# Ledger of designs, part 75: designed miniproteins, single chains, continued (5)

Each design is a single chain, and the fold is of that chain. pLDDT is the mean over its residues in the fold that is shown.

## One batch from the design tools (miniprotein)

Design m18595
Fold by ESMFold2-Fast:
Structure m18595 (fold): chain A 72 residues (1-72)
Amino acid sequence: SLEEEAQRLVAELDRLYADYKAGKITLEEFYRRLVELGERIAELEQKNPELARKVAAYLDERHREILADEAA
């Protein structure tokens, strides 16, 4: 279902941020994977714009957390 795809995207975002925080991936790899996730969110928007907007908002929130940590 589209709801399952949205949940999968959120789970992949959480894993991506966790891997970056743990030093398992570089900042370059992190942004490359964010681009790939953004493409999948765009695909979701073609089917359910409201659900895609919620996933995108979650991505923006997590990205702000990384930027705050890097600034500290």
Scores: mean pLDDT 78

Design m18596
Fold by ESMFold2-Fast:
Structure m18596 (fold): chain A 75 residues (1-75)
Amino acid sequence: DLEKELEEIKKLPDNEQMTRLVQLRRRIDAMPETEEKKKVKEEIDKLFSELVTRELNAAIDAAIERNKKRVEEEK
């Protein structure tokens, strides 16, 4: 059951969730179009967007820190 698998993915750490969501998204893309598929795709896209936003914010913070350090070291 796709919905049950999605629920199990939600219980995983963020890094594992991202990997599992990508794998699940790929797998359902090969499936026929159904209401269940559409619902699961919507929820995957939403969760993936949330995870990407968190990772992007962390990457931006890391880049800002790196740039600050570079400017300090370039004296």
Scores: mean pLDDT 74

Design m18597
Fold by ESMFold2-Fast:
Structure m18597 (fold): chain A 67 residues (1-67)
Amino acid sequence: MDREMVELGLSSLYSSYKSSGDEEKAKKAKEALELFRKGDWKGAIELIKSLGPEGEKLAEIMEKQLE
């Protein structure tokens, strides 16, 4: 259901960081997106938490979805 919203959020973060030249954050966002697509929800959350406020907010949303 909200999987599409989470995937869109991860994809948006990756594109935003890539466009701004934030290579480290873009790489982490891409890895989180790939883990999410493979079903490694926990791994995706761990990576996204390291992206700063935008990533932490998305990670909180993802953690609430696991409950």
Scores: mean pLDDT 78

Design m18598
Fold by ESMFold2-Fast:
Structure m18598 (fold): chain A 64 residues (1-64)
Amino acid sequence: DEALARAVAAATGLSLEQAAAITAAVVAHGGVLTPAEIEALARELGISPEQAAQAAAVVRALLA
């Protein structure tokens, strides 16, 4: 969802591409990512695990 990715980017300060990747991962995993998945995603996107975890939390909040 492009609108969801834009909302995540605005809330977290991530790029649209980074926000879209995290949004897609959260949706694909039924709204929850494990710590290992968050760490792997953070490494792939060049962000901190803390940023990835925060973005995943924003995605879950927007899906509720």
Scores: mean pLDDT 82

Design m18599
Fold by ESMFold2-Fast:
Structure m18599 (fold): chain A 90 residues (1-90)
Amino acid sequence: MQELVERLREAARELVEAAERGDVEAAREAAEEIGELAKQAKDNSKAAAILVGTAIRLIGLLLDAKDEKVKEAIEEALRLLTEVMKEVQK
């Protein structure tokens, strides 16, 4: 489980970094990996905390973002992360 949680942290970091540089495709790839890892970590409180923390961080970045490309990438990252969070509750 620790390895899975660490992989989830890495994927979450990649999602944030892709969004910060306006790379929508890289953000989609990172979100897809997060989705796969989150399904494996279902009912894990550390995994849930990483997903929620990542969403909060992306919201903060969106509020401070001034570049339209970065805003688009953050909005897409948030949308994809929200779908992941909804899916793991099923």
Scores: mean pLDDT 81

Design m18600
Fold by ESMFold2-Fast:
Structure m18600 (fold): chain A 68 residues (1-68)
Amino acid sequence: MKELIDQLIEGLKKHPEALKNMTKEEADGVAKFLVEHAGVSEETAKKIAEAMLNGDLEEVIKLLESTK
């Protein structure tokens, strides 16, 4: 659902600090959720997880927007 991606982007914009304490398990969990529930490709989900672990909010948002 495109609305799910929009909700995630809005959440990250409102709470950018959420990425600062992101564990590998949490980032992998988000990637799996995006593949299973948002129709995101495994390749794109992996890039999103890597950007989340790096705390790169701008890249995370850019990658999420690219899935629309």
Scores: mean pLDDT 78

Design m18601
Fold by ESMFold2-Fast:
Structure m18601 (fold): chain A 74 residues (1-74)
Amino acid sequence: DRKKAIEELANYIHSIEKVDKEEVKKALEENDLSVEEIKKWKKAIELYLEIYEKYKDNPELGNKELKKAAAELK
């Protein structure tokens, strides 16, 4: 369901960015995103953070991996 997807994504963003969870949740609700779009956004954020952490000492290689991941998520 959409409400659970929004809550999960808001919790995830709050855990990594330390932003206000309530503000993130409201922003997600106002953006009229579908459940599938919310799930894709969560996967994209998770993947981008994983690539960033893995390649933080090799930003050029990390940038190539990010571009590949972005194409995959289309």
Scores: mean pLDDT 71

Design m18602
Fold by ESMFold2-Fast:
Order: C-alpha cells, then structure tokens, then sequence
Structure m18602 (fold): chain A 94 residues (1-94)
C-alpha cells in the first residue's frame, strides 16, 4: 500500500540519518579543540538542519501511527543534544 511504502521511506530516511550521525560523531571526536573551533559553525548549522528534518519525519510518522519510527526520532534528537554538549565541552578546552 502507499502507507507501507511511506513507512519504508521513513525507515530508510532514519537509517541514513543514523549512519550520517555515526560518521559525524566519530569525526568530531577525532578533532582537536582548535580544529573543531574552525568548523563549529558548519557543525551547528548541520545539527540545526538535522533537527528540522527530524521534525518533518516526526509529523509524517505521527500521521502514519509509526511508533517505531517515533522512538528512533526521539533517540536521534537525544544524540544531537549529546553531540551539541560534546562540541561545547571540547570548545571550552580550546
């Protein structure tokens, strides 16, 4: 059905966001505070865009009653919160 197709597209979008966030977290953890400071605005913008995308996906998941996707979105938003805290902590060491 179209609903099943939409749920599959949501699942694929969440998986892509999880993979991208895994790579971003590893990259940020590999940077010195000075290297992070040079890129911090790009990272903050990327996180803000990611949050906007998650809100769009949340609205779609709520409409479809996709509780599994809603839980995955909550987990991703929590990961973005932790990533912002990590950035702030590392910048304080610069």
Amino acid sequence: TEVDRQKELLRNAIKAMEDNLDELEKYINSLSPEELAERVEDFRQGIAVGRQQLQTLRSQAEKLGDEETLKAIDALEARLDRLEALIDEKLAEA
Scores: mean pLDDT 88

Design m18603
Fold by ESMFold2-Fast:
Structure m18603 (fold): chain A 92 residues (1-92)
Amino acid sequence: ATATVEVKLLRKSGTGTATLTVTASNLSAGGVLKVRATINPDGSVTVETLSQKGTGTVTVTASNVSPGFSAVVEVTATAAADNASGTATVTL
């Protein structure tokens, strides 16, 4: 089944860009998972779970991160059916 993955940019600093890939996997029916991801200037990503209803995981990876770039995004993943997965790719 398909999960809906929404990415909201909260803050961005530094010059340049980053590409963010967000994957939600194994969400249960009626599930809602909300995470905050921080893209650090070294290209690492810190993920914090803000709320979770039901089961599932969200993985956030960053690629093509410009030196000194940083951003904070909020991800909401939702599922209408069991075993739902979805991916979103965004350029920040």
Scores: mean pLDDT 84

Design m18604
Fold by ESMFold2-Fast:
Structure m18604 (fold): chain A 74 residues (1-74)
Amino acid sequence: SSIEEDKKVAELIIENLKRGDTDGALLAASVLHVTGSPKVSEKAAQIIDAINAGDADKAIELAKQLKEELEKEL
């Protein structure tokens, strides 16, 4: 994926979690885990772990961190 596409997916994770769409957030994070660079894939795995642990606030924080890292060109 391009950095621009990865940023859009990270934003989608945040929006899905804010509206309680856990399945949508997991799908979006899984796309980044499979298609992203090693750093993006690692952060996406952390987001998936936080969602599966029921920690939506942590998952949102991690997704925001990923978006900021992508803005700095990972």
Scores: mean pLDDT 84

Design m18605
Fold by ESMFold2-Fast:
Structure m18605 (fold): chain A 95 residues (1-95)
Amino acid sequence: MTLSELKEYIEKFKTPELEELDEKLSELYERLIEKLKEKGVSDELIEEIKKELEEEKLKTLVRYIEVKEGKENAEENKKYVEGIPERLEVLIEEI
């Protein structure tokens, strides 16, 4: 699926909860980028990482939709996806 197709899929399933997850992931990714810049990571590598983080965010949002729509039937998968922001925040603090 292309990034454009992922975005179109997400738009069809927008809920307040999905929008909150999108906003929280975006804020955490901005914080990650800031920490990487402080560590002296090159601007070229930062731009590449930003592209990868955008793709990972879209994939995470799609997985969240699939969990909510019952396509993912394991409770572990739901807990894993819902816990991504907290795990990412811990990782960012450890950098």
Scores: mean pLDDT 75

Design m18606
Fold by ESMFold2-Fast:
Structure m18606 (fold): chain A 74 residues (1-74)
Amino acid sequence: SLEEEIEKLLEKMKKLAETMIEEGVPLEVIRLFLQHEVDEWVEEQKKRGLYDEKLEKELRERVEEILREAEEKM
């Protein structure tokens, strides 16, 4: 389902953010990278006719949560 695809994407982005923090990548760069991943996913869903505005909003909010948690662990 689309919701399962979002959860899988979020887990990948969380691991990526944690790895980038460990490698010393600035949070601003990590944020841009993760938001770009969301942008690409959204465009693919629009092309597939599966786009849902509510799910995009939830995904972007949860990306900001990932970044906040990563910052707290620094």
Scores: mean pLDDT 81

Design m18607
Fold by ESMFold2-Fast:
Structure m18607 (fold): chain A 72 residues (1-72)
Amino acid sequence: SLAEEVYKLVKEYLEAKKNKDGEKVKELEKKLEEIVARTKKEAEANPENSPEVLAVLEGIKRAAEEYEKELA
């Protein structure tokens, strides 16, 4: 699902940041920007696609929660 794809990318991004892998961080950041831009365009073109927007937000929240647990 889109939520799983976003969750995986955000989690990899946070892990790359923790490992100070600047090149991987930049690569994953670009991929995340592409997904966000695509999701925004889809939401603007068809408001009925709100489930896809929610899936992206869910993926981000999941990854952020795991990262916070690891830092705390």
Scores: mean pLDDT 72

Design m18608
Fold by ESMFold2-Fast:
Structure m18608 (fold): chain A 74 residues (1-74)
Amino acid sequence: SDAEAERLARQGEEAARRGDYEKAAELYEEAAALATDPELQERIRENLIRVLEKLGRHDEAAVLREGLAWRRAA
């Protein structure tokens, strides 16, 4: 549910604030799987992109950026 996605996204934000980018990425990926609201999906995707860049997972970040750009163009 979106409520569960929001909770997971907040936990991801807390993990990222502590510098635990691996845990933040995991939490954001779980949140993204549950989110159905478009604005929530976009916020989670943007935060996940940032965390993936911090982890050096640039290819995964690029795929998510492409998805975000497509959504904004539609």
Scores: mean pLDDT 81

Design m18609
Fold by ESMFold2-Fast:
Structure m18609 (fold): chain A 63 residues (1-63)
Amino acid sequence: GAADVIGRLIKAETGLSDEEVETVIRAGLSGDPELEAEARAILLAAGLSQEQADSVLEAIRAE
């Protein structure tokens, strides 16, 4: 589905590990604020802006 496509794009653009990508996807799908905060920290550490990190999580949730 779209989450799998988004996961592949994140990995290709950021170089995150499979486990980090899975954490980001899980956070986006669950809407759990604690998981979203962890996923946001991972994305920011990978060089994304806060706006880009929020857009990634919203794109996953929209599926």
Scores: mean pLDDT 77

Design m18610
Fold by ESMFold2-Fast:
Structure m18610 (fold): chain A 94 residues (1-94)
Amino acid sequence: MQTIRLGGSPELAELYLDAVKKIIEELGGKVVSIRRYPRTVEITIEGVAVQENKIRTAVVEHKGRRYRITLEFLRSDSGVIYAVLAEDIEELPP
């Protein structure tokens, strides 16, 4: 079981949370728990093992706008995801 922390503003953390949830489910994993703090969201995941770092893109809707979010999921030597980096955020046209 792995816990990933999403930081920054509360709004940015929620945007990343939606993208991470979508990508983890697409990788065959499961979100076990989500804990919200004033400036941080913690996501605990299971069932995801990767052979290499994975770059994934998700389209999420936040406050009536759509965003394409590109995240890099960092792999440990044991093959588990230990961190997520935000690579890009692009607001999509209406």
Scores: mean pLDDT 73

Design m18611
Fold by ESMFold2-Fast:
Structure m18611 (fold): chain A 92 residues (1-92)
Amino acid sequence: MEKEAIEKAKRGLELAVEAARRGMSFEEMKKYMIEHPEEAGPAFALAAALVEEEGRAPSVVELLERILEAAERAKLEELAEHARRLLEEERE
């Protein structure tokens, strides 16, 4: 995988985690994605989709577990490793 894409994905994941911690609504996340597409990335888009589907803000743990599952399924090993690390830090 390209280093630039992986670093962008990791930053997007960290932003998605921060959004979840703050209890961002789907509308707020959608606005952020439109205004800051370079920062949001796939992980933030997945977080926004999860909020829309569930009708509520996910917990940080719930978000990280969903992103880890998606990253593993897509064989995005670097992103999966980063998500797993953040998940362990959140639990401890």
Scores: mean pLDDT 72

Design m18612
Fold by ESMFold2-Fast:
Structure m18612 (fold): chain A 86 residues (1-86)
Amino acid sequence: SMVVQRFVDVGQQGAQISPSYASTFNSAIQNALDDPSSVVSSGATVTGQLQSVVDPSTASSVGSQAGSMSGYGAVMMSQAMLNAAQ
């Protein structure tokens, strides 16, 4: 839950800066829902976008933690991305 909450907070901060940011989250969510194993690559894409908005350390930390998650964690990260995109 801490990872999910942190990702949502960071993602919402990014979304406030650019509308295209929300689109990136929506794309990552769709990819993750189609293939949960894609959460790692989707997380990397979102982290790359976040690095232009928030400090690189925070983006890297969130992305690395998302990449280490599996099974249920992948679903929770997808839900966090969806929430952040709204």
Scores: mean pLDDT 54

Design m18613
Fold by ESMFold2-Fast:
Structure m18613 (fold): chain A 88 residues (1-88)
Amino acid sequence: FKEHVQNAIESAEKAREALKKGDLKEAAKHLKEAADNLIKALNEDPNNEHAKKAAEYLAKAAEALHQGDIKKALEYVDEAIENAKKAL
């Protein structure tokens, strides 16, 4: 569980840096990596509310990025990182 949450945080932080640089392809890649790691964490502990919220915010970030709303994508990534940290 903890290893997957930590990997999700690291990938989400890389997505945040890519968004700040305007590298949308790298941002999308790292958002997917973060989401995949949270799915693995939730398979081990499906009742962790902070991990669930982190996954929800990553999904919202990916949708905002798809719509071209970089400001919203950054806000959602920050919320995902904060919730993932609280899951540890």
Scores: mean pLDDT 84

Design m18614
Fold by ESMFold2-Fast:
Structure m18614 (fold): chain A 98 residues (1-98)
Amino acid sequence: SSKLNEIIDTLKQIKNNTSDPDLELLLINSIEALELAKDSLESSSPEKEVAAKLSLLGALEDARVYFTNHEVTPDGKVLIDSLVKGAKILNITPPALS
């Protein structure tokens, strides 16, 4: 999906510019989850779709935990919006993130 590529590229830019190691780890995991989502959409494989959904749910939970302990910065808002958009593309209901 072209939209997922744009989201992934944006998160990679944020990752390369962050000095927060906790946010960097969250971004790495979120990027991997969204890349799995992209691969599942391009391959039309049910097995890949299940793996992508589980990975994205994990990234969403990690983001929820992170933002429980950290103020939502502009970069954090971009990450949250990216994960929510990824979840909608895969027809997942995201958990409440502030």
Scores: mean pLDDT 80

Design m18615
Fold by ESMFold2-Fast:
Order: C-alpha cells, then sequence, then structure tokens
Structure m18615 (fold): chain A 55 residues (1-55)
C-alpha cells in the first residue's frame, strides 16, 4: 500500500536528524504496524529509508 508507506516515511522524517538507525527502524516498524502494513512492506520501507540515509 503505497499511501501507507508514504505516511510511515513522513512520520519518521523528523527522527532522521536526531535518532540512530536502530531508533528509526523501530519507529518505522511501530508506525507501519499501527497503519496495518504487512511485515514485507514494513521491511521494504525500512530498507529504503536507511539506504537513502547512507547515501
Amino acid sequence: DTLKQSQVVERVIPLLDTASDEEVRKAIMEVGRELGLSDEDIESVATAVLQARRA
């Protein structure tokens, strides 16, 4: 669900300035589950966000 994935990203953006990778991953998992994303979609979002952070 692309819309829910975008909502997860939007909610974690403020954390990218202050939080560790572990904290960002935890936030993505918690928000993703709250919004009803599958574990597969949650992992996809987490990978994409952390990969973009490394670039």
Scores: mean pLDDT 78

Design m18616
Fold by ESMFold2-Fast:
Structure m18616 (fold): chain A 90 residues (1-90)
Amino acid sequence: AAREAHRKAVEAGEQGDWEAMSEAFLEAALAGIEEKDEKVLSALYSTAMLFGAGDQGRQLVEAVDAGDTEKARELARKMAETIRESVQAW
């Protein structure tokens, strides 16, 4: 479930496990797209902005709103990659 995956991402982030956080972020995004869980997607967008992926997060929300599931999944993968790159640079 999207909310369970989001909880895993938060817990991993709190522990400083950025690899697990990035994986759980992607899981939460993909589940949130399938379930159309607006609350989870909004929380992920806020996290994406913090790690420099805000533009990708905005595009993901737009793709979900338009019903473009394939585009949304592509953007979710790109956001997870941006977050991973951001934490490696820190």
Scores: mean pLDDT 78

Design m18617
Fold by ESMFold2-Fast:
Structure m18617 (fold): chain A 79 residues (1-79)
Amino acid sequence: ELSVEELLELTKKHLAALIEALKSRLPADKVAAYVAELEELYKKFLDALAKGDLKEAEEVNERILELIREAVAEIRAAE
């Protein structure tokens, strides 16, 4: 069981680690595309939480997790 604040801090740490992994394994244009989409989704997630829109927050969080899975799969494919 994690609080919203704990989930947010974990998301920030995972995002930072993912960006570093992307930079080491993928071309700069692909890194820029993933980073831009992750930052936009992260802003939407924070906005939804600030408004108390838990349904929107859950939907955005699921999309963030999907994008992370896509990025990790692309890193693995680039090995």
Scores: mean pLDDT 75

Design m18618
Fold by ESMFold2-Fast:
Structure m18618 (fold): chain A 61 residues (1-61)
Amino acid sequence: SLADAVIAWAAAELRAAGASDADVARVTELTRQRIAEGGLTTLGGILEAVAEAIREVQAAK
């Protein structure tokens, strides 16, 4: 799906930037949750969910 492709891309970018496997897993979990809760189907909506998940994981540090 589009969501799976975007999440896979974001996970690869985060790992390349030095993110831990735990942080990548948490971003993936939160992104999937936001997509499911919001019924997100557009590229823009999915990218916004990724950005929000990244901000939440960073704020927890």
Scores: mean pLDDT 84

Design m18619
Fold by ESMFold2-Fast:
Structure m18619 (fold): chain A 108 residues (1-108)
Amino acid sequence: MEETLERIAEITGLPKEFIALLEPWERVALLLLTYYENPEIDVEEVKELIAELLGVPESLFTDESIEEMAREVKKIYDEAIEKGLPPAAALVLMAEKVREFVEELVKK
C-alpha cells in the first residue's frame, strides 16, 4: 500500500500525505483523471494500481474498461467545475461514479 500511494503521488503530482488522506475510491478517481489527461501513462500500470487500491483482481479490468472509466470521470469533473463546484466536491462525485462502475463489473 505505501508503495502504491507513492506511485499515485508521482503520477498525479500531488503530495503523498494528501493521497493517504483520501478514500480508496477518491484515489482511483484522481488516478483515472490524471490518466485521461496524460494518455502516455501505461494502462497496465493503471490497472495494477486500481486493483491494489480496491483489493480486487487486476483481471477484473480490461484496457477498454479503464478507458471508459477515465472518460466518465473526466466528464463528471468538467461538469462539476462548470457548475462552480470546488475540486473537493468534484472528487466526491467522480469517486461515486467509479464505485458504480466497479460494482457493475463485479456483478458480472
Scores: mean pLDDT 83

Design m18620
Fold by ESMFold2-Fast:
Structure m18620 (fold): chain A 84 residues (1-84)
Amino acid sequence: SMKEEELKQKIRELLSKLKGTTDVDERIKLFEEILELFQELNNKEGSKLAQKGIEYLKRIKEGDMSALSELQRVLEELEKLLEG
């Protein structure tokens, strides 16, 4: 539907902003917006990936740099999920 295409486009725009942003708090907020959009789409896979992204960013903020590789995997999976 047109609404689904608009929501997916908005998620792509938020992912683009996320790639251009280095501030952890801003990245958490962008992921929270991405999560809300996937929930509106009733996309359970996207919602789970966005939630994991938030969890990994919170761990990075606490100094757990081991979460960086896991965050990168989440971003790659989200990009693949949005390929159409």
Scores: mean pLDDT 87

Design m18621
Fold by ESMFold2-Fast:
Structure m18621 (fold): chain A 91 residues (1-91)
Amino acid sequence: MLKVDESLSKEELQKRIDELLKRKDELAEEVRRLAGPLTPEALEKLKEADKQMEKLMEEWYGRSKPDLSKRAEALETLVELLEERIEELRK
């Protein structure tokens, strides 16, 4: 289980979350390309929904450092799982 550095400030945690969200989106797109059933319209809709969710989470829940740390940890785990999935799809 990946851990985010709890010594990071709220601003640093938010930057880490932003980086992980970008990485997650890139990997999710690659997984969908390799898995086959992908429409550009569905991808754009999902990306827009992700952006809206992150905006709402930042505005509503982004005040607590532990909450930001947990979100970053969850995103790091998701990125790891997506990287493993891509590796399997390339075999």
Scores: mean pLDDT 64

Design m18622
Fold by ESMFold2-Fast:
Structure m18622 (fold): chain A 56 residues (1-56)
Amino acid sequence: SRELAEGLVAMAAAILGVTPTPEQMRRALEAALRAIQESGVAGGYGAALRTLQEEF
């Protein structure tokens, strides 16, 4: 679910206090989508958070 992944990325960005570029947002979204498929919602959130942390 792309909409769920978008929500998780937005939540991760808000918690980190960052404003991702379109490229950073796209990478985090792709990571979250893959992690949701493999590990569910918690995995998706963790992947979004980790991807954004690696960019900042």
Scores: mean pLDDT 81

Design m18623
Fold by ESMFold2-Fast:
Structure m18623 (fold): chain A 88 residues (1-88)
Amino acid sequence: DRMDRLLTEAQNLIGELQSLLKEEKEKPVTDDELIKKIEEQIEKLQKAIKLVEETRDGPEEERQRALEELEKAIKEASTLISEYYRRR
């Protein structure tokens, strides 16, 4: 199921972003802009997951919109994580 796969992927990305957030907060000199960016991306993923879950049994149009928003949030999170590892 595409929905179950995307929800699992989003939850895994939240876990990875939370790990990176903890690592950044534990540094002697914090990158406050990066910390804010990670926190905002976690919130965006959580909102997208909630929208998908709320629309699961709804009309096809609403489900497709929710899944598109989740896919966008997943792509943005994956990009942020890739850029993080590339810079560090």
Scores: mean pLDDT 84

Design m18624
Fold by ESMFold2-Fast:
Structure m18624 (fold): chain A 89 residues (1-89)
Amino acid sequence: MSPEQLAEQLEQDLKNTQALGRALLDRARANGASAADLAALERELQTAIDLLQQAIEAAKKGDIKKARQLALQSTGHLFRALSILVDAE
């Protein structure tokens, strides 16, 4: 995969992650999640978004290895966000 193709894919992943994050927060609020769980969910989602933005920048610089590592870290934080939501439900 070229750096340009990877950056384009990661930009799509960022858009999808932002949309998913909004949906998860809305669902948590609708289900009466505690203030602590909601804050933890928001932190994990924001960290995932921040890491994905850093991955896009790394890909644009041609650092495919760093971009993939940052994207993998982003996925880990997204899984933590989903775990908080499941435990809160």
Scores: mean pLDDT 87

Design m18625
Fold by ESMFold2-Fast:
Structure m18625 (fold): chain A 55 residues (1-55)
Amino acid sequence: DIPPLEKVRQIVDPEELRELFLKDPSAPVPNPAPGDTRVVPVSELIDWLVEDPNV
């Protein structure tokens, strides 16, 4: 299941993504990065948020 981009952007909390990662770390989700609508695995999103905790 691929969540909509708006839902993924609302999950900017690293803990929310960590829970999703534990459920299905390879699940494809839309990249919340500005200007990038490509689908990426949840593990990649967690790494991105951990690197920028202010997002």
Scores: mean pLDDT 54

Design m18626
Fold by ESMFold2-Fast:
Structure m18626 (fold): chain A 62 residues (1-62)
Amino acid sequence: MDLSKEELAELTLETLRELGDRGQHPSSLRGFAGVSRIPLYGDPELLKKFTEEFEEIVKRRE
């Protein structure tokens, strides 16, 4: 199944929110709470940092 970048971003943000609720995310992800409404939308520096944190979480969870 092919996920669009938008679908992947939504799934990513849901995952980060769940991890946050469980207290399992890095403190840096707390700053990304606002991104959950506009995933990967407007700020390239924020997007880059978000992507790096997501990749680390995914690698550790796999």
Scores: mean pLDDT 52

Design m18627
Fold by ESMFold2-Fast:
Structure m18627 (fold): chain A 68 residues (1-68)
Amino acid sequence: SMKKERQAATLFTAGGIWFAAAEVEPDPARRQEDLDNGVDLFDQAASLSSPEEAAEIRARKERLLARL
């Protein structure tokens, strides 16, 4: 539904913000905390998405993790 799509988009955007914060965080412990928050939000977004959209979200999560 449009409501679930909007919720998924909001969670995905929030997760992306945490990943961006992790990329510029010099403290390893804080960086890991930022990453954990981003992962949780992406997983929540995927759970509210269609299987195809969830696969794209998971692939993006893996690409972002590989950069850090």
Scores: mean pLDDT 86

Design m18628
Fold by ESMFold2-Fast:
Structure m18628 (fold): chain A 97 residues (1-97)
Amino acid sequence: MVTELITEIITHLNNKDFVGAAESLRKLVDYLEETELDEFEFDVALSLLRMIAAILKIEGLTKQAELLLEVVDALEAKDFEKARESIAQFEEEGKKL
């Protein structure tokens, strides 16, 4: 379920575990690619990720927020490979924190 994967991402981010957050983001991308979600369910997933990015920006994690928005933009375009590339960048930048 999208909600379970989003909760997993939030839990990792609350613990400042950017590597775990990236793993959960990859699971979400795989789920969105493999599952025939209706447009509403897909849009809800993207909206929740945009909200997480907004929170990261408020917390001063501007680069992490920008990279998460790149993931969202790629997912909106159905470019799952680009989404995975942006997650790899999110993970690498997170390792520096």
Scores: mean pLDDT 85

Design m18629
Fold by ESMFold2-Fast:
Parts: C-alpha cells; structure tokens; sequence
Structure m18629 (fold): chain A 90 residues (1-90)
C-alpha cells in the first residue's frame, strides 16, 4: 500500500514538473498535483487514473490551447505509465 502511494505522489510531481516545463498555466500545474495527491489519499484503480487523465487533458486543451496538445500528450503518457506500474503492484 505505501509503495502505491509513493508512486502516485511521484507521478503527480512529475506531471506538474513536465507541465511547468511546457509553459502550462499555474492552475493546470496545481490541478495535476491535486489529482494525484487525491489518488494517493483515497486509492485509485488504473482505470480511475486513465479516466481522470483524459479529463485533465481535455481541460488543458480548452484552457491553454497554446501548449494544450503537447501538455495533453504528456499527461496521458505519465498517467499510462503510472497505471501500468500500479497494476503490477496489485
């Protein structure tokens, strides 16, 4: 259980850092951290992670279209890698 929580928290920080590097708005960067912190606190299935990431990716493209495509791709990449690692721990 602790290893799963660490993975989720690390994924949130990695996602936030990558979004920040791409020039995403502060609210989007904070949103990524909050999402994965919530997953770490409540638990999340691989499906929950992927669905939430798709929603975040859609929101980024609407709110921040200049970086939206690249940011959305990075969000989905990190979420997929994290979901696969969580599945391996179950």
Amino acid sequence: MEEKRKLLLEAGERMAEELKKLGAKDGIVAGARVLFRRFAERGASPEDILNAAKNLATNIQSVDPEVGKEAAEKVLEIAKETAERIEELE
Scores: mean pLDDT 82

Design m18630
Fold by ESMFold2-Fast:
Structure m18630 (fold): chain A 69 residues (1-69)
Amino acid sequence: GTATLTVVDENGNGVKGASIDGPFGRKVSESGVFTNLPPGTYLVSADGYESVNVTLKPGEKKTVTLKKK
């Protein structure tokens, strides 16, 4: 199954313009929510935030919090 990733800031708000680099290339989200993702490892990035790596399992719903630089 596909995975869902929600990217939030330290206040729990969705990070606008967050991007992920993964098995099928790069995606960007206006809300910080990414759906229908293949399982795998993703690099999560956003302007002004520390980048993090995230591994998604089949069917996983995961929230990642980005820290400001």
Scores: mean pLDDT 84

